# Designed miniproteins, single chains, continued (2), part 105

Each design is a single chain, and the fold is of that chain. pLDDT is the mean over its residues in the fold that is shown.

## One batch from the design tools (miniprotein)

Design m7643
Fold by ESMFold2-Fast:
Structure m7643 (fold): chain A 94 residues (1-94)
Amino acid sequence: SMPDVVLPDDWQEAISIISNRVDVGNSIIRQGQQDPQVSQQVVDDMQSHTNQLQQIRDRLVSRGRSPSPQERQRIQDIINNFDQVSSQYVRQRQ
């Protein structure tokens, strides 16, 4: 069990955290597709979560406001799922 991630109250800092995970996700997808030790499920799950985070980032930038409590909880859940898949990727390469 990985610790839950809590998004900061600062909107720009929250966007930075999401953007950093999108960059990491794209790196994992590219490397995972070329690594025979990485399962297709991990690549597919990472692509799904990375796409969701990119869409969220674009919506937050477009709206120019902090996410609602419900949106914040949904974003935290997606980040937690992303971090779980990222950990699985690391374990498969060891």
Scores: mean pLDDT 84

Design m7644
Fold by ESMFold2-Fast:
Structure m7644 (fold): chain A 61 residues (1-61)
Amino acid sequence: AVEEAVKQGVEDAEKASGQKVEEILEKRILLESPGLVTVGVKVKLEDGSVVTGLGTARKAA
């Protein structure tokens, strides 16, 4: 669940910037519920910029 949310956060950052993510700098759990986890992912883009993406994923039982 957290790994999938991180992947969604990376995709969010890439779509918002139009650039590829080169490196994940930090992963932070922002919200947890019984069925979902949301993470903030601080990433370095190919131009050296640092941005935050948000990802949400379902938790398995």
Scores: mean pLDDT 78

Design m7645
Fold by ESMFold2-Fast:
Structure m7645 (fold): chain A 95 residues (1-95)
Amino acid sequence: MTEEERIADRLVDAVEAGVEKALADPSLTPEQIADFLLQQVDAVGAAMDELGLSPEVRRRVAERLKAIIDKAVEKYPDLPQEKVDEIRARVDALR
């Protein structure tokens, strides 16, 4: 594993932990959870741009984010479909 891949894995692990915490918070509405997921994807995109990650590593991050989002949607079916579609489109745009 390269240093770049290690940094990327840490970014995604932090997002996964944040998503699990948000899904466990009973005070958050489905819309607030969807907005949080969208903010996490945008934040990862900005971090990847700042760190100058290679296209290969960016693709790996996008694939892992897609898996995290898909699992969150499966666990929380009350998420607004329009927001889920937007989140997925933004993950695809990271590649």
Scores: mean pLDDT 83

Design m7646
Fold by ESMFold2-Fast:
Structure m7646 (fold): chain A 82 residues (1-82)
Amino acid sequence: MKKITIKIYETEEESDSEESGREAEEKTKQAVESDGATMEIRVGKEALGYAVNAVLKVLKEVSEEVAKSAIENLEIVDVEVE
């Protein structure tokens, strides 16, 4: 299983929820296609949940085992998958 580190940071800047979700989905997909990647996503408080959901959606599509692990150990500030 690929080891991927995904970090989601809360920022004081205004974030568009739809744009944040789209960026999170695209970056997660790229990280999964890379072998051993670290990615960072910065979103406002209101968009944090959308970014997290987008990340989990991509991980679930690639590997159910990876998605399950990410969900069980999910922290708002970062997600590490093996």
Scores: mean pLDDT 62

Design m7647
Fold by ESMFold2-Fast:
Structure m7647 (fold): chain A 89 residues (1-89)
Amino acid sequence: SANQTDVSTQELVVPGGGPGTTYTVSVQSGGETPSATLISLSSGRQVSGGTRTTTLTLTESGLPPGDQVVIGLADRSVGNVLNPITVTA
């Protein structure tokens, strides 16, 4: 087991757009290891540029229309800070 774990975790709550809605989450971290998870959703990760900004695309599936969507964000890089910038539905 690790003696030290550097994990930044945040949750974002947004209005749900219903099944098939795509959410784009832009985050900044000291590395390219951030992740995003939506409840009952598929996720994709797209890394762009050398600016340590990661764009994560998530698609809503299986949630009732109009319900709130919870987006879990995590970064396990040592010394990195996860800073969510925007969420777009």
Scores: mean pLDDT 45

Design m7648
Fold by ESMFold2-Fast:
Structure m7648 (fold): chain A 139 residues (1-139)
Amino acid sequence: SMAEERKQEIKKQLEELLEKLANAKTSEEREEQRDQILALLAQAEADPSLSEEEKSEIFEYTTEKAIELAKKSKDPLIAVTLLNLASLAALQLSDEEKRKKSFKKIKETVDDLLKNRKLSPIERDNLNSLKETLDKLLS
């Protein structure tokens, strides 16, 4: 269907942008890719040609891919940016159980980074802020 083709197009564009973000070499490149991903997610949410189920699949895909790339990233600022994007995508999930499961996965990844990586004070503060937000969302 045209909706299936549109969903696959958006998922492909999100994958390409997330991979560019994961490979960003400057703060400016990271911020540019983040902003493009946010704009594309907003377009997907507002797209009247997509069903709620198709939108949910896009947001689930974005969440899982962002977590995967964050775990692989050697740059803590890239990792925290990816995990923030994962959290924003997970917020768009209409199913409460899937949303909470996604937040738990993101929190586990944040906890792993806080325990196992050498972080600057800014990186640590950003991860702690995300953890506090996730704890409130899981309450």
Scores: mean pLDDT 89

Design m7649
Fold by ESMFold2-Fast:
Structure m7649 (fold): chain A 74 residues (1-74)
Amino acid sequence: MREEVLKKLKELLPEASDEALQAVVDDAYELGLSDEEIIEYARAHAEGDVEKVNEFVAKLAKKVGAEAAQLATA
């Protein structure tokens, strides 16, 4: 679960501290991101793939939009 995501982020971003990576993972989960989405974003960022980063941002915007619509109708 979160520990496995943290381990993957350490492999992709070995220069980052464990505490910083844990904070990023916790924040991403609060934002509603899945394990797979967090790893996908970190991998795209590590590879410098701006198109994949933009795709991730678009997916996140869609999730936030769906939650906003649900709150407006609740």
Scores: mean pLDDT 68

Design m7650
Fold by ESMFold2-Fast:
Structure m7650 (fold): chain A 85 residues (1-85)
Amino acid sequence: MKEELEKKIEEALKMLDEIIEALEAIHKKMEEEGKSTHPEAQAVSEKLKPKKEKIQELVEESEEVRKALEEWAREREKELEEAKK
């Protein structure tokens, strides 16, 4: 039981890392081209949709997964706040 929970948390965090990496890649392309939008952004969003839905399902099934995602969100918000300086 605990091993299954740890596996779900690991899976959710891995999917989050993949989402972050994909978003950073598209952001880098937008920055290099000096544009606020990119044709590939729509394709990336569609590709990430199943992963986002799976994360939502895991959050609904487990409070521990929700807490792990909250920690990830806090870490990301801290990075964004530091970048504003």
Scores: mean pLDDT 71

Design m7651
Fold by ESMFold2-Fast:
Structure m7651 (fold): chain A 64 residues (1-64)
Amino acid sequence: MSPLLKERARQALLAEGYSEEEADKIVDELEYKVDKENDRQAGIRIVALSILKVGLELEAELAA
C-alpha cells in the first residue's frame, strides 16, 4: 500500500476519535490485505479505503 493511502486512512481513523494505537493497528491490517492482493494498484487502493470506511460505519452503527 502507498504511504499516502496509509496516512490518509490513519488520519480518517483519528478524525473518528480512534487513538493513534488503534488507528495504526487498523491501517496495518488493511496494508496486509492490500499487499496480498498485489495485482492492480488502483483497485487495491479503492478496496482498502472501502473496507476502512465500511468498518468504521458498521462499528459506529452496531456499537451505538
Scores: mean pLDDT 64

Design m7652
Fold by ESMFold2-Fast:
Structure m7652 (fold): chain A 90 residues (1-90)
Amino acid sequence: MAALDYAEKAIEALEKGDLEKAREYLEQAERALRKMESSDPALDPAWEAIVNARAGLSAKEAGNEELAQKYLELARKYLEEAKKAREEAE
């Protein structure tokens, strides 16, 4: 729930180049992720989405736009997998 919403907002902020907002949303996503149950089927892909979004932020801060794009594509892929797992779990 909250973890996926914040992860999506962090990825959107990174794509827009708003690093300050991305950092804030990423911190909220990481906090929400820690509150997810270990049995939640969305946990593993949500973790991967957040890890790749964090790597994308670091790449953008370093000025490496190509590397940032690669990490953001991975973050979006895992976010989509997490949303799908969430809908299937009910």
Scores: mean pLDDT 83

Design m7653
Fold by ESMFold2-Fast:
Structure m7653 (fold): chain A 70 residues (1-70)
Amino acid sequence: RPPLSPEEQEAIRYVAEQLRKIGDVLDKEIKMIKENKPIDEIAKFISEETGADYELVKKNLERFLELRKK
């Protein structure tokens, strides 16, 4: 394995921190879904935490939940 430069190590640490934050958001999202929170509340939470468009998140979340019912 080639050794990583300090700059590459910092870039990898940054990506790892972002992935950890995504994991925290996903864990809380799963908990809200399991608790049967309204889809509007879940979509608002994801939009606020990730900065994603609320309507886009809501549409994709509705589609995801419908696919899970099949």
Scores: mean pLDDT 71

Design m7654
Fold by ESMFold2-Fast:
Structure m7654 (fold): chain A 90 residues (1-90)
Amino acid sequence: SPLEKAIELMREFEEELKKHRPEKSKEITNLIEGQIYMLEYQFPKLSKEQQKQAFKDLKDTLLDLGKEYELPQEVLDKFEKRFEEIIKEI
């Protein structure tokens, strides 16, 4: 499902952040896993329109976090494209 793909992608993003900023590993875990928990609980209750918007907002939030932690642009571009493909499946 789009939700399962998004959770998998969020966990891949979490690992890339931790690899790039290992000193912030606990903070990254709390931020990303907290968002996964909320997404998994709330997303099935949303309409298709609300699901698309939630994924767009999530994409923007995660890319901004990646920029804050100074992930390489090539990594950010790859994650952005993968999020956009998931949004198309909703």
Scores: mean pLDDT 85

Design m7655
Fold by ESMFold2-Fast:
Structure m7655 (fold): chain A 69 residues (1-69)
Amino acid sequence: MLSEKQFIQAVEQAGYRLGIPYSVTQEILDRLKKRYTPDELLKKTVEDLTKIPGVGKDLAELILKYAKK
């Protein structure tokens, strides 16, 4: 099961790898946390995550990769 700490780290690491400013990554993290629990995030597809404002395909793919690691 994915912990809240692992959820946060997956989003922050994905943002960092793509050169997204930390403040923008935190806004995206807040949007994700309002929509999904950690366990719900593991069940989502790239297409599901791209429905969130500010989340493109590249960011969605990295978030899921790090969350499922």
Scores: mean pLDDT 82

Design m7656
Fold by ESMFold2-Fast:
Structure m7656 (fold): chain A 106 residues (1-106)
Amino acid sequence: MKVEISDAPDVIPHGGTAEVTVKATGPEDYAVLVRVLSEDGREVLAAGQPVILKPGETATVPIHAGAPGGRGFVEAYAVPGDSLELDENGLPKGGTLGGRAPAEVR
């Protein structure tokens, strides 16, 4: 994987903020989006702002949890380059899933 999750919270405060650490393992710049998706893949439980990672760079990304709580997965989506366009589902166009870790919003 070209981007990985190196640290993620097991529990994210309901209506609060938590931090996810992501690392670029690839040779290129990557635009990275971090979010928490529900177990059924239908709801975004928490989301961060896109970040740009240089090769070997580590970034701490704050993610903000909304009103719906629940179990899901922290997901890091990455696209090569220094810019990121989101599709109608809020996912990076041409992005790939770099990392996934279980989490709960409560």
Scores: mean pLDDT 77

Design m7657
Fold by ESMFold2-Fast:
Parts: C-alpha cells; structure tokens; sequence
Structure m7657 (fold): chain A 84 residues (1-84)
C-alpha cells in the first residue's frame, strides 16, 4: 500500500497547510467563512473515521485530497486578499 501511504501523507500535509493559513488569518484579524471552516472540519472527520476503521482506499484518499486542495485554495485566496 505504498500509494495509499503517499496519499495519506499528502492529505496530512494539506491539513497542516490549512491550519497554518488559518493561523496567519487569525493573526491578521481576518475570520475565514464559517462554511469553509465547517467543510474543513467535516473533511477531517471523514478522514479520521476512514483511517480508524481501516476502510480508507486510494480512491477515497484521492477524493479527500481533491476536496482539501479546494479548501486550501480558498484559504490561500483569502490570505492573498488580506495581505494585499
């Protein structure tokens, strides 16, 4: 399961990046939209559940990565707008 391990690592890196961006936004006094925060929380919940149950497939990991990338992209846009 080398592919799944790589995908899980990529997804964890995306969650870390999202957290870092949210930290920067908070330092700037910018609140992320609640809908975006809710999506990130739900994505993390789904990931933890699939990992805990041992049911995570490479296809599911890729779907979670695609959703996480969309969330990170929206957060990066907010950060860019807040900075300049």
Amino acid sequence: KEELERLVQELRELFTKAGDILGELRNMGVEAPQELLDKLKELGRRFRELVRNGTLTPEQAQELIDEAKKIVSELEKLLEEARR
Scores: mean pLDDT 84

Design m7658
Fold by ESMFold2-Fast:
Structure m7658 (fold): chain A 56 residues (1-56)
Amino acid sequence: MDQLIQERRRISRRLSRTRTPDDVYRHIDILSQIQGWSDDVVSQRRQTVDDNISRE
């Protein structure tokens, strides 16, 4: 858990400077581990990001 909290802080600092899809995916992965999301929920969140990128 401590490593996940540290990684989340790192991602948050990066997102404030450079917002990239990879950083969003990493943030989703960290939140899934902290909040206990299922693989299906994680996959749905990632697909939503992919769809938004493809549409814009």
Scores: mean pLDDT 66

Design m7659
Fold by ESMFold2-Fast:
Order: C-alpha cells, then structure tokens, then sequence
Structure m7659 (fold): chain A 89 residues (1-89)
C-alpha cells in the first residue's frame, strides 16, 4: 500500500538524519512527496516532480539544521501517525 511505502520512506529519512546524509535525506523526501501525491490521486508529471524535488531540498536542509534529536522526533511522530492510520484501515 502507499501508506506502507510512506512509512518505509520516513524510516529511511530518519536514518539519513541520524547519519547527517543530506543527499540520501533529499532523495527519500522527494520519493515521499511523490508517494503522497499518488495517494491523493494526483498525476505525476514533470512539473510535480520538479516541485517535489524543490520541497525535498528545502525540507532536508531544514531538518539537518535542527538538533538531531528534534529532527528524529518529528519524523518518529509522522511514522506513528501513519502506523495508526494503517491499523485503522
């Protein structure tokens, strides 16, 4: 399911934050934004891919500017929320 894919991408993003890996974090967040768009029934065109990449680059930079513990906690909260949604499905 797309929800399970989003959970996996958030877990990978958390690992990238812990490793301070900007490149991998950006890649996982880009995939996450595209997966969210698919979950909303949006068509994935070139414009949406460009937007997802820019959002991922901005968010990855912001997450790595935070203390590691705060960035990890934010991602863990997102994972918890998605797991609760999956259990209710």
Amino acid sequence: SLLEEMIKLYEKAKEAVEKRDLKKLTEYLEELYLTMAKARGMEIDEELREKARKLAEEEAKKLLELPVEEAVEMLEEAIKYLKEQLEKS
Scores: mean pLDDT 85

Design m7660
Fold by ESMFold2-Fast:
Structure m7660 (fold): chain A 94 residues (1-94)
Amino acid sequence: MSNLEIFKKGVEAFMAEARRRLSPEDLARVEEVVAEVLKEIEENPEWSVEEMLQKLAKALADWHREHAGDDPAVEAALRAGLHAFLEEVQRLLS
């Protein structure tokens, strides 16, 4: 698998967790952030999975800070999603 394919599998795991935890409104906004990050990553296929993850994590942190504020449910959902991403990536790299 390419780095992009591994990253996309991680994103699938992240989104599955986000769908279980986030409101429809917050989920729609997270989907927009993820889509924008995926577009940038597809334009930079030479990036490592770690660099791709850093880009995603920064975009999600910036969105949470600006729009969700200190909502602990949103923070917990994003943390659970990132954990699912990391577990899936580790499984694929093992």
Scores: mean pLDDT 82

Design m7661
Fold by ESMFold2-Fast:
Structure m7661 (fold): chain A 73 residues (1-73)
Amino acid sequence: MEEAKKYKEKLIELAKSQSEEAEEYAKKTIEALEKGDIEEAQKYASKLMRLLPEEKKDEARKLLLEYKEALDK
């Protein structure tokens, strides 16, 4: 739980630093992952990635993967 929260907070902070819209998509991606709705999570993750600069896309992908893995434990 603590580990999942850490990755969740880092992803939201990264998205917020770009725009409020990116923050909203990050939150919706997290909510979809928590519900196990992989299709909706992919949809919002794609929208989030389109709003991020190339340099931050890899960091965001890593944070999403770590968050998903922490939820599966």
Scores: mean pLDDT 80

Design m7662
Fold by ESMFold2-Fast:
Structure m7662 (fold): chain A 80 residues (1-80)
Amino acid sequence: ELEERLRALAAELSRIPGLRAEAVPGGLLLTNADGERFTLTEAQLTERPAEDLAKLIAAMLDLPPETVPRIAELLRRHFG
């Protein structure tokens, strides 16, 4: 259930240029083109607003601001 949702979300996030995502125990591991890593927990994914998480991901991994709406859409689709 949650693991399958994490894997589906990770696959779609990995289509965003400069972003790699993988499902890990307890959440998502996100990596940018420079090798910087950021982890989101299952609790953050289920309880936090998608827009806030998308902004956090872009800020932590130095992604272009234009990626924020796409990340938020994917978060809402899988954990909304």
Scores: mean pLDDT 84

Design m7663
Fold by ESMFold2-Fast:
Structure m7663 (fold): chain A 95 residues (1-95)
Amino acid sequence: SVLEAAREAIKRSDLPEETKERTLKNLDFLEEKGAEEDLATALRVTALGMRERGLPEYHVETLEKIARGEVPERVDKTTGEYISKVVESVSETLR
């Protein structure tokens, strides 16, 4: 699932523990709201915008993998920050 792939990506990332805990709580909230498709769409839209701005392909491909429910092999701090921001944005629109 997209939610499970996002959880694993955050856990594997080099993000600070406080950021991981906050993002995982937001993912739990999205699961309670049945918002998996909203998260998948937000990840795809963010990845498209990143590609259009010429950001590194690694970041784009990682967000696209998570949107497909695939766990990425590597998640650096910067990619983890993008994932956390997308999760936060979707959570805020549903509060």
Scores: mean pLDDT 87

Design m7664
Fold by ESMFold2-Fast:
Structure m7664 (fold): chain A 75 residues (1-75)
Amino acid sequence: KEEAGKYLEEAEEKLRQGDLQGAADYASLALEAMGKPEEAKAFRLTVQTNLARGLDESARVGIEMVIRRAKKELE
């Protein structure tokens, strides 16, 4: 619980800094800490693919959605 919460806080901070890769990395660690390793792998692949294609806004939206869902599950 506490570990996942800390990773989500770091992900939000990286997102505010415009560090999409860092935000995705911390959000993935949060999903793994929550017992969702398959979702973490799928999320990493989606973000990596979008960033590689120059789809930064799609990557940002995906990261924001994952952070919001994970935060709600930790409530």
Scores: mean pLDDT 84

Design m7665
Fold by ESMFold2-Fast:
Structure m7665 (fold): chain A 52 residues (1-52)
Amino acid sequence: MREELLEKAKEIARFGIDQGRSVPSIIRRNESLGISREIAEEAIKEIMQEDL
Protein backbone atom coordinates (compact mmCIF):
# COMPACT_ATOMS: atom_id res chain seq x y z
CA MET A 1 0.00 0.00 0.00
CA ARG A 2 1.27 3.53 -0.78
CA GLU A 3 0.83 4.66 2.82
CA GLU A 4 3.02 1.80 4.07
CA LEU A 5 5.78 2.67 1.59
CA LEU A 6 5.59 6.37 2.51
CA GLU A 7 5.81 5.52 6.24
CA LYS A 8 8.87 3.34 5.62
CA ALA A 9 10.43 6.03 3.40
CA LYS A 10 9.94 8.64 6.13
CA GLU A 11 11.65 6.35 8.66
CA ILE A 12 14.62 5.93 6.30
CA ALA A 13 14.71 9.67 5.56
CA ARG A 14 14.69 10.63 9.26
CA PHE A 15 17.51 8.21 10.02
CA GLY A 16 19.54 9.41 7.03
CA ILE A 17 19.13 13.09 7.88
CA ASP A 18 20.09 12.42 11.52
CA GLN A 19 23.26 10.66 10.25
CA GLY A 20 24.12 13.57 7.94
CA ARG A 21 23.41 11.77 4.68
CA SER A 22 22.69 13.76 1.53
CA VAL A 23 19.23 13.77 -0.08
CA PRO A 24 20.48 11.77 -3.14
CA SER A 25 21.96 9.06 -0.87
CA ILE A 26 18.69 8.80 1.11
CA ILE A 27 16.78 8.43 -2.18
CA ARG A 28 19.19 5.69 -3.33
CA ARG A 29 18.73 3.84 -0.02
CA ASN A 30 14.94 3.94 -0.39
CA GLU A 31 15.20 2.68 -3.99
CA SER A 32 17.41 -0.23 -2.86
CA LEU A 33 14.58 -1.23 -0.48
CA GLY A 34 11.96 -1.19 -3.26
CA ILE A 35 10.58 2.28 -2.55
CA SER A 36 10.13 4.49 -5.62
CA ARG A 37 12.06 7.75 -5.99
CA GLU A 38 8.78 9.71 -6.01
CA ILE A 39 7.73 8.31 -2.61
CA ALA A 40 11.25 8.84 -1.20
CA GLU A 41 11.21 12.51 -2.33
CA GLU A 42 7.77 13.03 -0.75
CA ALA A 43 8.98 11.52 2.54
CA ILE A 44 12.06 13.78 2.60
CA LYS A 45 9.88 16.83 1.85
CA GLU A 46 7.52 15.99 4.75
CA ILE A 47 10.41 15.46 7.19
CA MET A 48 12.07 18.73 6.13
CA GLN A 49 8.81 20.65 6.57
CA GLU A 50 8.44 19.26 10.12
CA ASP A 51 11.87 20.66 11.02
CA LEU A 52 11.01 24.13 9.69
Scores: mean pLDDT 78

Design m7666
Fold by ESMFold2-Fast:
Structure m7666 (fold): chain A 107 residues (1-107)
Amino acid sequence: MTAAPKVTTDEEADAAIAEIRELLRKAGFPDEFVEVFSRLLRKVIEEATDPEKRETFLNTALYLARLLAEGKITKEQFVAGLEAAVRDVLPNPSEEIRKLLEELRKL
């Protein structure tokens, strides 16, 4: 096994996504909502090539998930904040990301 320098970046992203998923599940959100949200996070990370913007997005998503889990924001406010974060990282998000955001709004 040739160790690529910084194997840790994908592991850090996976850990952050796992923490967000657990927060939403503990808050009583349905598995479908958690799954769509997790897919959205992975797709944004995949399309965002800038490591600093990826980190900022993950931190924003985690912050929003904590606020939602604590009942400090509504689901509508959560999705709106997430859409704004996606647009900051990806000015022109793919159709798949746009569809995942729309699915998340409906759940």
Scores: mean pLDDT 76

Design m7667
Fold by ESMFold2-Fast:
Structure m7667 (fold): chain A 80 residues (1-80)
Amino acid sequence: SEESIILAVATVVLSELDLAIKIAEEKGAEEAAAELRRLKAEVEELYEKLKASKDIEERRRIVEEMVEIAERVEALVKEI
């Protein structure tokens, strides 16, 4: 279902952030690690809103925001 796909995407974005933070820390990229932690906090807030939402269109919009954050995470990791 769309709901299942939306939830899966949100879960993947959170997992990618956890990995990105670990990589940045291992490389001593303190500035990148700090920014990734800020992005993780933003995604955590969006994930709570996603879990509380009963509307598939609202859930889709939240996931679109998470995808935009994932694109920023990818850009930050490329600079490490």
Scores: mean pLDDT 84

Design m7668
Fold by ESMFold2-Fast:
Order: C-alpha cells, then sequence, then structure tokens
Structure m7668 (fold): chain A 63 residues (1-63)
C-alpha cells in the first residue's frame, strides 16, 4: 500500500540523516526502524517525513 511505501522511504531517509549527523550504524538503524513503525499510520508522505525528522532529532538529543 501507499502507506507502507511512504513509511519505508521515511525510514531510509531517517537512517541516512542519522548517519550523516554522526550516529553509529546501530543507532541509525534503530532510528530507521522506529520511524518505519510510527510512519505506518501517517496520513501522507509529508507526515511520514515529519515523523522521520522528529525521530532523528530525538536520537541526537539523547546522544
Amino acid sequence: TQRREDAIRAAVYAAKKALDAGLSNEDASKVGMKTYEESLKAKDMKEAMEIADKQVKEALEKK
């Protein structure tokens, strides 16, 4: 479904952004997985991407 596609794209985006920001591969993978799960219920791609940005920000604040 479209929601699953959007969630996958958001998860990949979040994981890459986390890696680019200096998180480890393990932590970036966790950010991606959490983004995927949260984004499965997003209304559209825009909301999925907002979830991705939020998950990356929270991970960076926790170190």
Scores: mean pLDDT 80

Design m7669
Fold by ESMFold2-Fast:
Structure m7669 (fold): chain A 96 residues (1-96)
Amino acid sequence: LVAKFNNLPNMSGEEIKKLLPEVKKALLSKDKDLRINAAIGLASAGSLTPEQLKELVPTLLKLTKDKDKQVRILAGEVLDGAGLTELSKKVIEEAK
């Protein structure tokens, strides 16, 4: 599972699209390590299309209020990569 998300930065947008349901499940998991690893994979993925990022936005917004500081910061980084820089800045400042 961890190894699968670690490859997200090296995957094409089509490959990421197939994994989106698994990524969403991992991001919403009660297991903190699964949430962190899925968020790291997404934050490092340069091949996500704007459409794929829009599909993830509701889940990412939920993660910006996560109890874990690293999860909140990583959610902000993914949103920044999506061109939502102002929202990302607010999330990162609140996570400090």
Scores: mean pLDDT 69

Design m7670
Fold by ESMFold2-Fast:
Structure m7670 (fold): chain A 100 residues (1-100)
Amino acid sequence: LAELEQLLSLLKETLKRIEKATTKEEILAILRETIAQLQALLSQSTDPQVQDLISQVISLLEDLLREIEKQTDVEEAKAMAIKMLNLIIKTIEKKIEELK
């Protein structure tokens, strides 16, 4: 459970950083940093279900990173990142609530 709370905290901080970003380069840098932090968290996890969840989040963020790299509009790139992060955050929050 502590690992899921740590995952949630990391993603909420990433969302806040993306909301303040003003360039595509900043958005890409924030996402790359977050993926690296998630990979570190994955390597420390011993729970197979938590490992699976973190792996899924990494995959989604890597897909998002590739889509943003193709975007020419910073506001569109930012909107895509915010939308995906909010979806991931809500999914994790629901899972935490179910585990209690």
Scores: mean pLDDT 85

Design m7671
Fold by ESMFold2-Fast:
Structure m7671 (fold): chain A 120 residues (1-120)
Amino acid sequence: SLEDEFRKLAEEANELFLKAVETYEKMRQLTPEQRLEALEKIVKEFKELIDRIVEVAKKSTDPELQEEALSLIESLKDFVNKLADEAMKRLTPEQRERVEKLKKEFNEYADKAIEEIKSK
C-alpha cells in the first residue's frame, strides 16, 4: 500500500537524519574539505529521498499523507540549512561561497518539490 511505502520511506528518512545529526555534531572536528564533502553527500542523499517522497505523495489521494510528506520535506530543508550554517564556521570567503551555493541549490530543489506536491 502507499501508506506502507510512505512508512518505510519515513523510516529511511529518520535513519538518514540520524546520520546527518552525527555529522552535525562532529562538524567542528572536520577539516574544511571534509565539511564540504560531508555536506555534499548529505545534500545528495536528501535530494534522492525528496524525489521518492514526491513520487509517493503524487500517487496518494490521502490529504494526511500529502501533509506528512510536505512536513518531512520542510524538516529536511530546515536541517540542511542548519548543517550548512555550521559547516560555514571558520571557513575562508571562497569556501563559504561554495557552501552557500550548495545551500541555495538544495533550498531551490526542496521548494520545487513542495510546489509539485501542493499542485496535486
Scores: mean pLDDT 85

Design m7672
Fold by ESMFold2-Fast:
Structure m7672 (fold): chain A 83 residues (1-83)
Amino acid sequence: SSMRRSNLQRGLDYFNQARDYLRRGDIPKARQQLTQGSYYSAMVSDDIARLSMSAVDAVGRSPDDGIRQVGRTIDRIRQQLDS
């Protein structure tokens, strides 16, 4: 549906912004973007919701782990948009 694609695209935009903030070392803003991305993604996909929770946990361990896990979430959203 168009609403599914719209929610996935919004989630993707938030996760891309989160990754950019992590790369710049702005952890509080990265967490804010992750929260927004998780909200939109959870409306569409439990799989993406679980990946986003893992990304939040990874950011708490290290920024590099956070970047990797956010990247996995982005890849999964892109895969679902292409289907």
Scores: mean pLDDT 84

Design m7673
Fold by ESMFold2-Fast:
Structure m7673 (fold): chain A 101 residues (1-101)
Amino acid sequence: SIQYPSSLSPALQRFLQQADPDGDGKIVLGVSGDALAHTLEDAINNPDSPINKQLNISAEELRKFLDPDGDGVVSMLAAAEYELRLLDTNPSIRQKFDSAT
């Protein structure tokens, strides 16, 4: 399994692990049907996404961060960093997510 940053909550780590059922450390955009893959696809394709506005990042910059090679494959570490940044920009969402069971 991928080694996630210790700053990620156990709930977030479980969510990320569920997005990578094969354990290969990658998400394939347009193929992976998991909630995380859907969220990443929406953020990349929707420049007006509230998430992109919270992160102060354009859809193009996010795509380059998640998929620098343009092959539609996102590393789980890049996905983890994206989620961590999202939670850091909204402490109330972070607290609610960390409290979710």
Scores: mean pLDDT 66

Design m7674
Fold by ESMFold2-Fast:
Structure m7674 (fold): chain A 88 residues (1-88)
Amino acid sequence: LRTYSEEFLISQSLKLSKKELQELFNKYDKDKDGFLGKAEVGDLAKSFGLKLTEEEIDDIIKQADLDGDGKINFKEFRYLIGIILSRF
């Protein structure tokens, strides 16, 4: 489901710049293929101090995965972060 958030508002909530978000994405992209899988998304959520169930991880991935490929690219990653912060 679509949420209403702007880059500026997301950055304020995280206190992170676009560059810091890109660096965070790159750190969790272990294969450097430009995508994050379910395990990497789980690790990211844990780094934010969030304990998510496997169902919650699947749900947020489905909400952020606009292309339906089951993987998260950088554009979808920003949307994923917005969903995580708005729900928790």
Scores: mean pLDDT 68

Design m7675
Fold by ESMFold2-Fast:
Structure m7675 (fold): chain A 70 residues (1-70)
Amino acid sequence: SKVEELLEKAKKEFEKIAKEEDDIVKFSKEALELIEKTVKELEELGVPQEEIQKVADELREYIEELLEKK
């Protein structure tokens, strides 16, 4: 699934950013920009809004989990 591919890609990028950036503010900014990019890519592919919202929510939850470990 293209949605699953983009979700996994975004999660791997979050992990990379989290490992390379120890500044919580900078990490949060980069992570939010990545969510915006992922949402835009899904919208351009014609993915239903319900599925896009689910992906965005899952990515936000993942960011919070990574922030708790910092």
Scores: mean pLDDT 81

Design m7676
Fold by ESMFold2-Fast:
Formats: structure tokens, C-alpha cells, sequence
Structure m7676 (fold): chain A 56 residues (1-56)
């Protein structure tokens, strides 16, 4: 991971319209949640998707 690449990504994001920024933010939030669920599953040995299944 390069700090320069992170700075480029941030500058590009800031240059986008508010609508495009909102879409990218929503995608990033979804990916973050998936990453957190995978990490928790690895630590506890449980299938993360089972813990996140809503009651039907």
C-alpha cells in the first residue's frame, strides 16, 4: 500500500459529483461490512453469513 495511491484515490473521490461520491461511499461501506464479517468469522470459527441471516 502506497500513501501516494491513497492520496490519488482521495483526490479523485473529492473531484466527483456529490451523487457519484454517495454511490462510491455506499459501495465502500458494503465492502467494509463484508470484510468485518469475514474477519470475525476467522477469529471465532463461525460462518459469518449465518450470524447475519435475518429472521424470516
Amino acid sequence: PSPEREAEGRAHFESLSPEKQAIIRAIGETLRRMGDAIEEGLKTGKAPEKAEIPPL
Scores: mean pLDDT 66

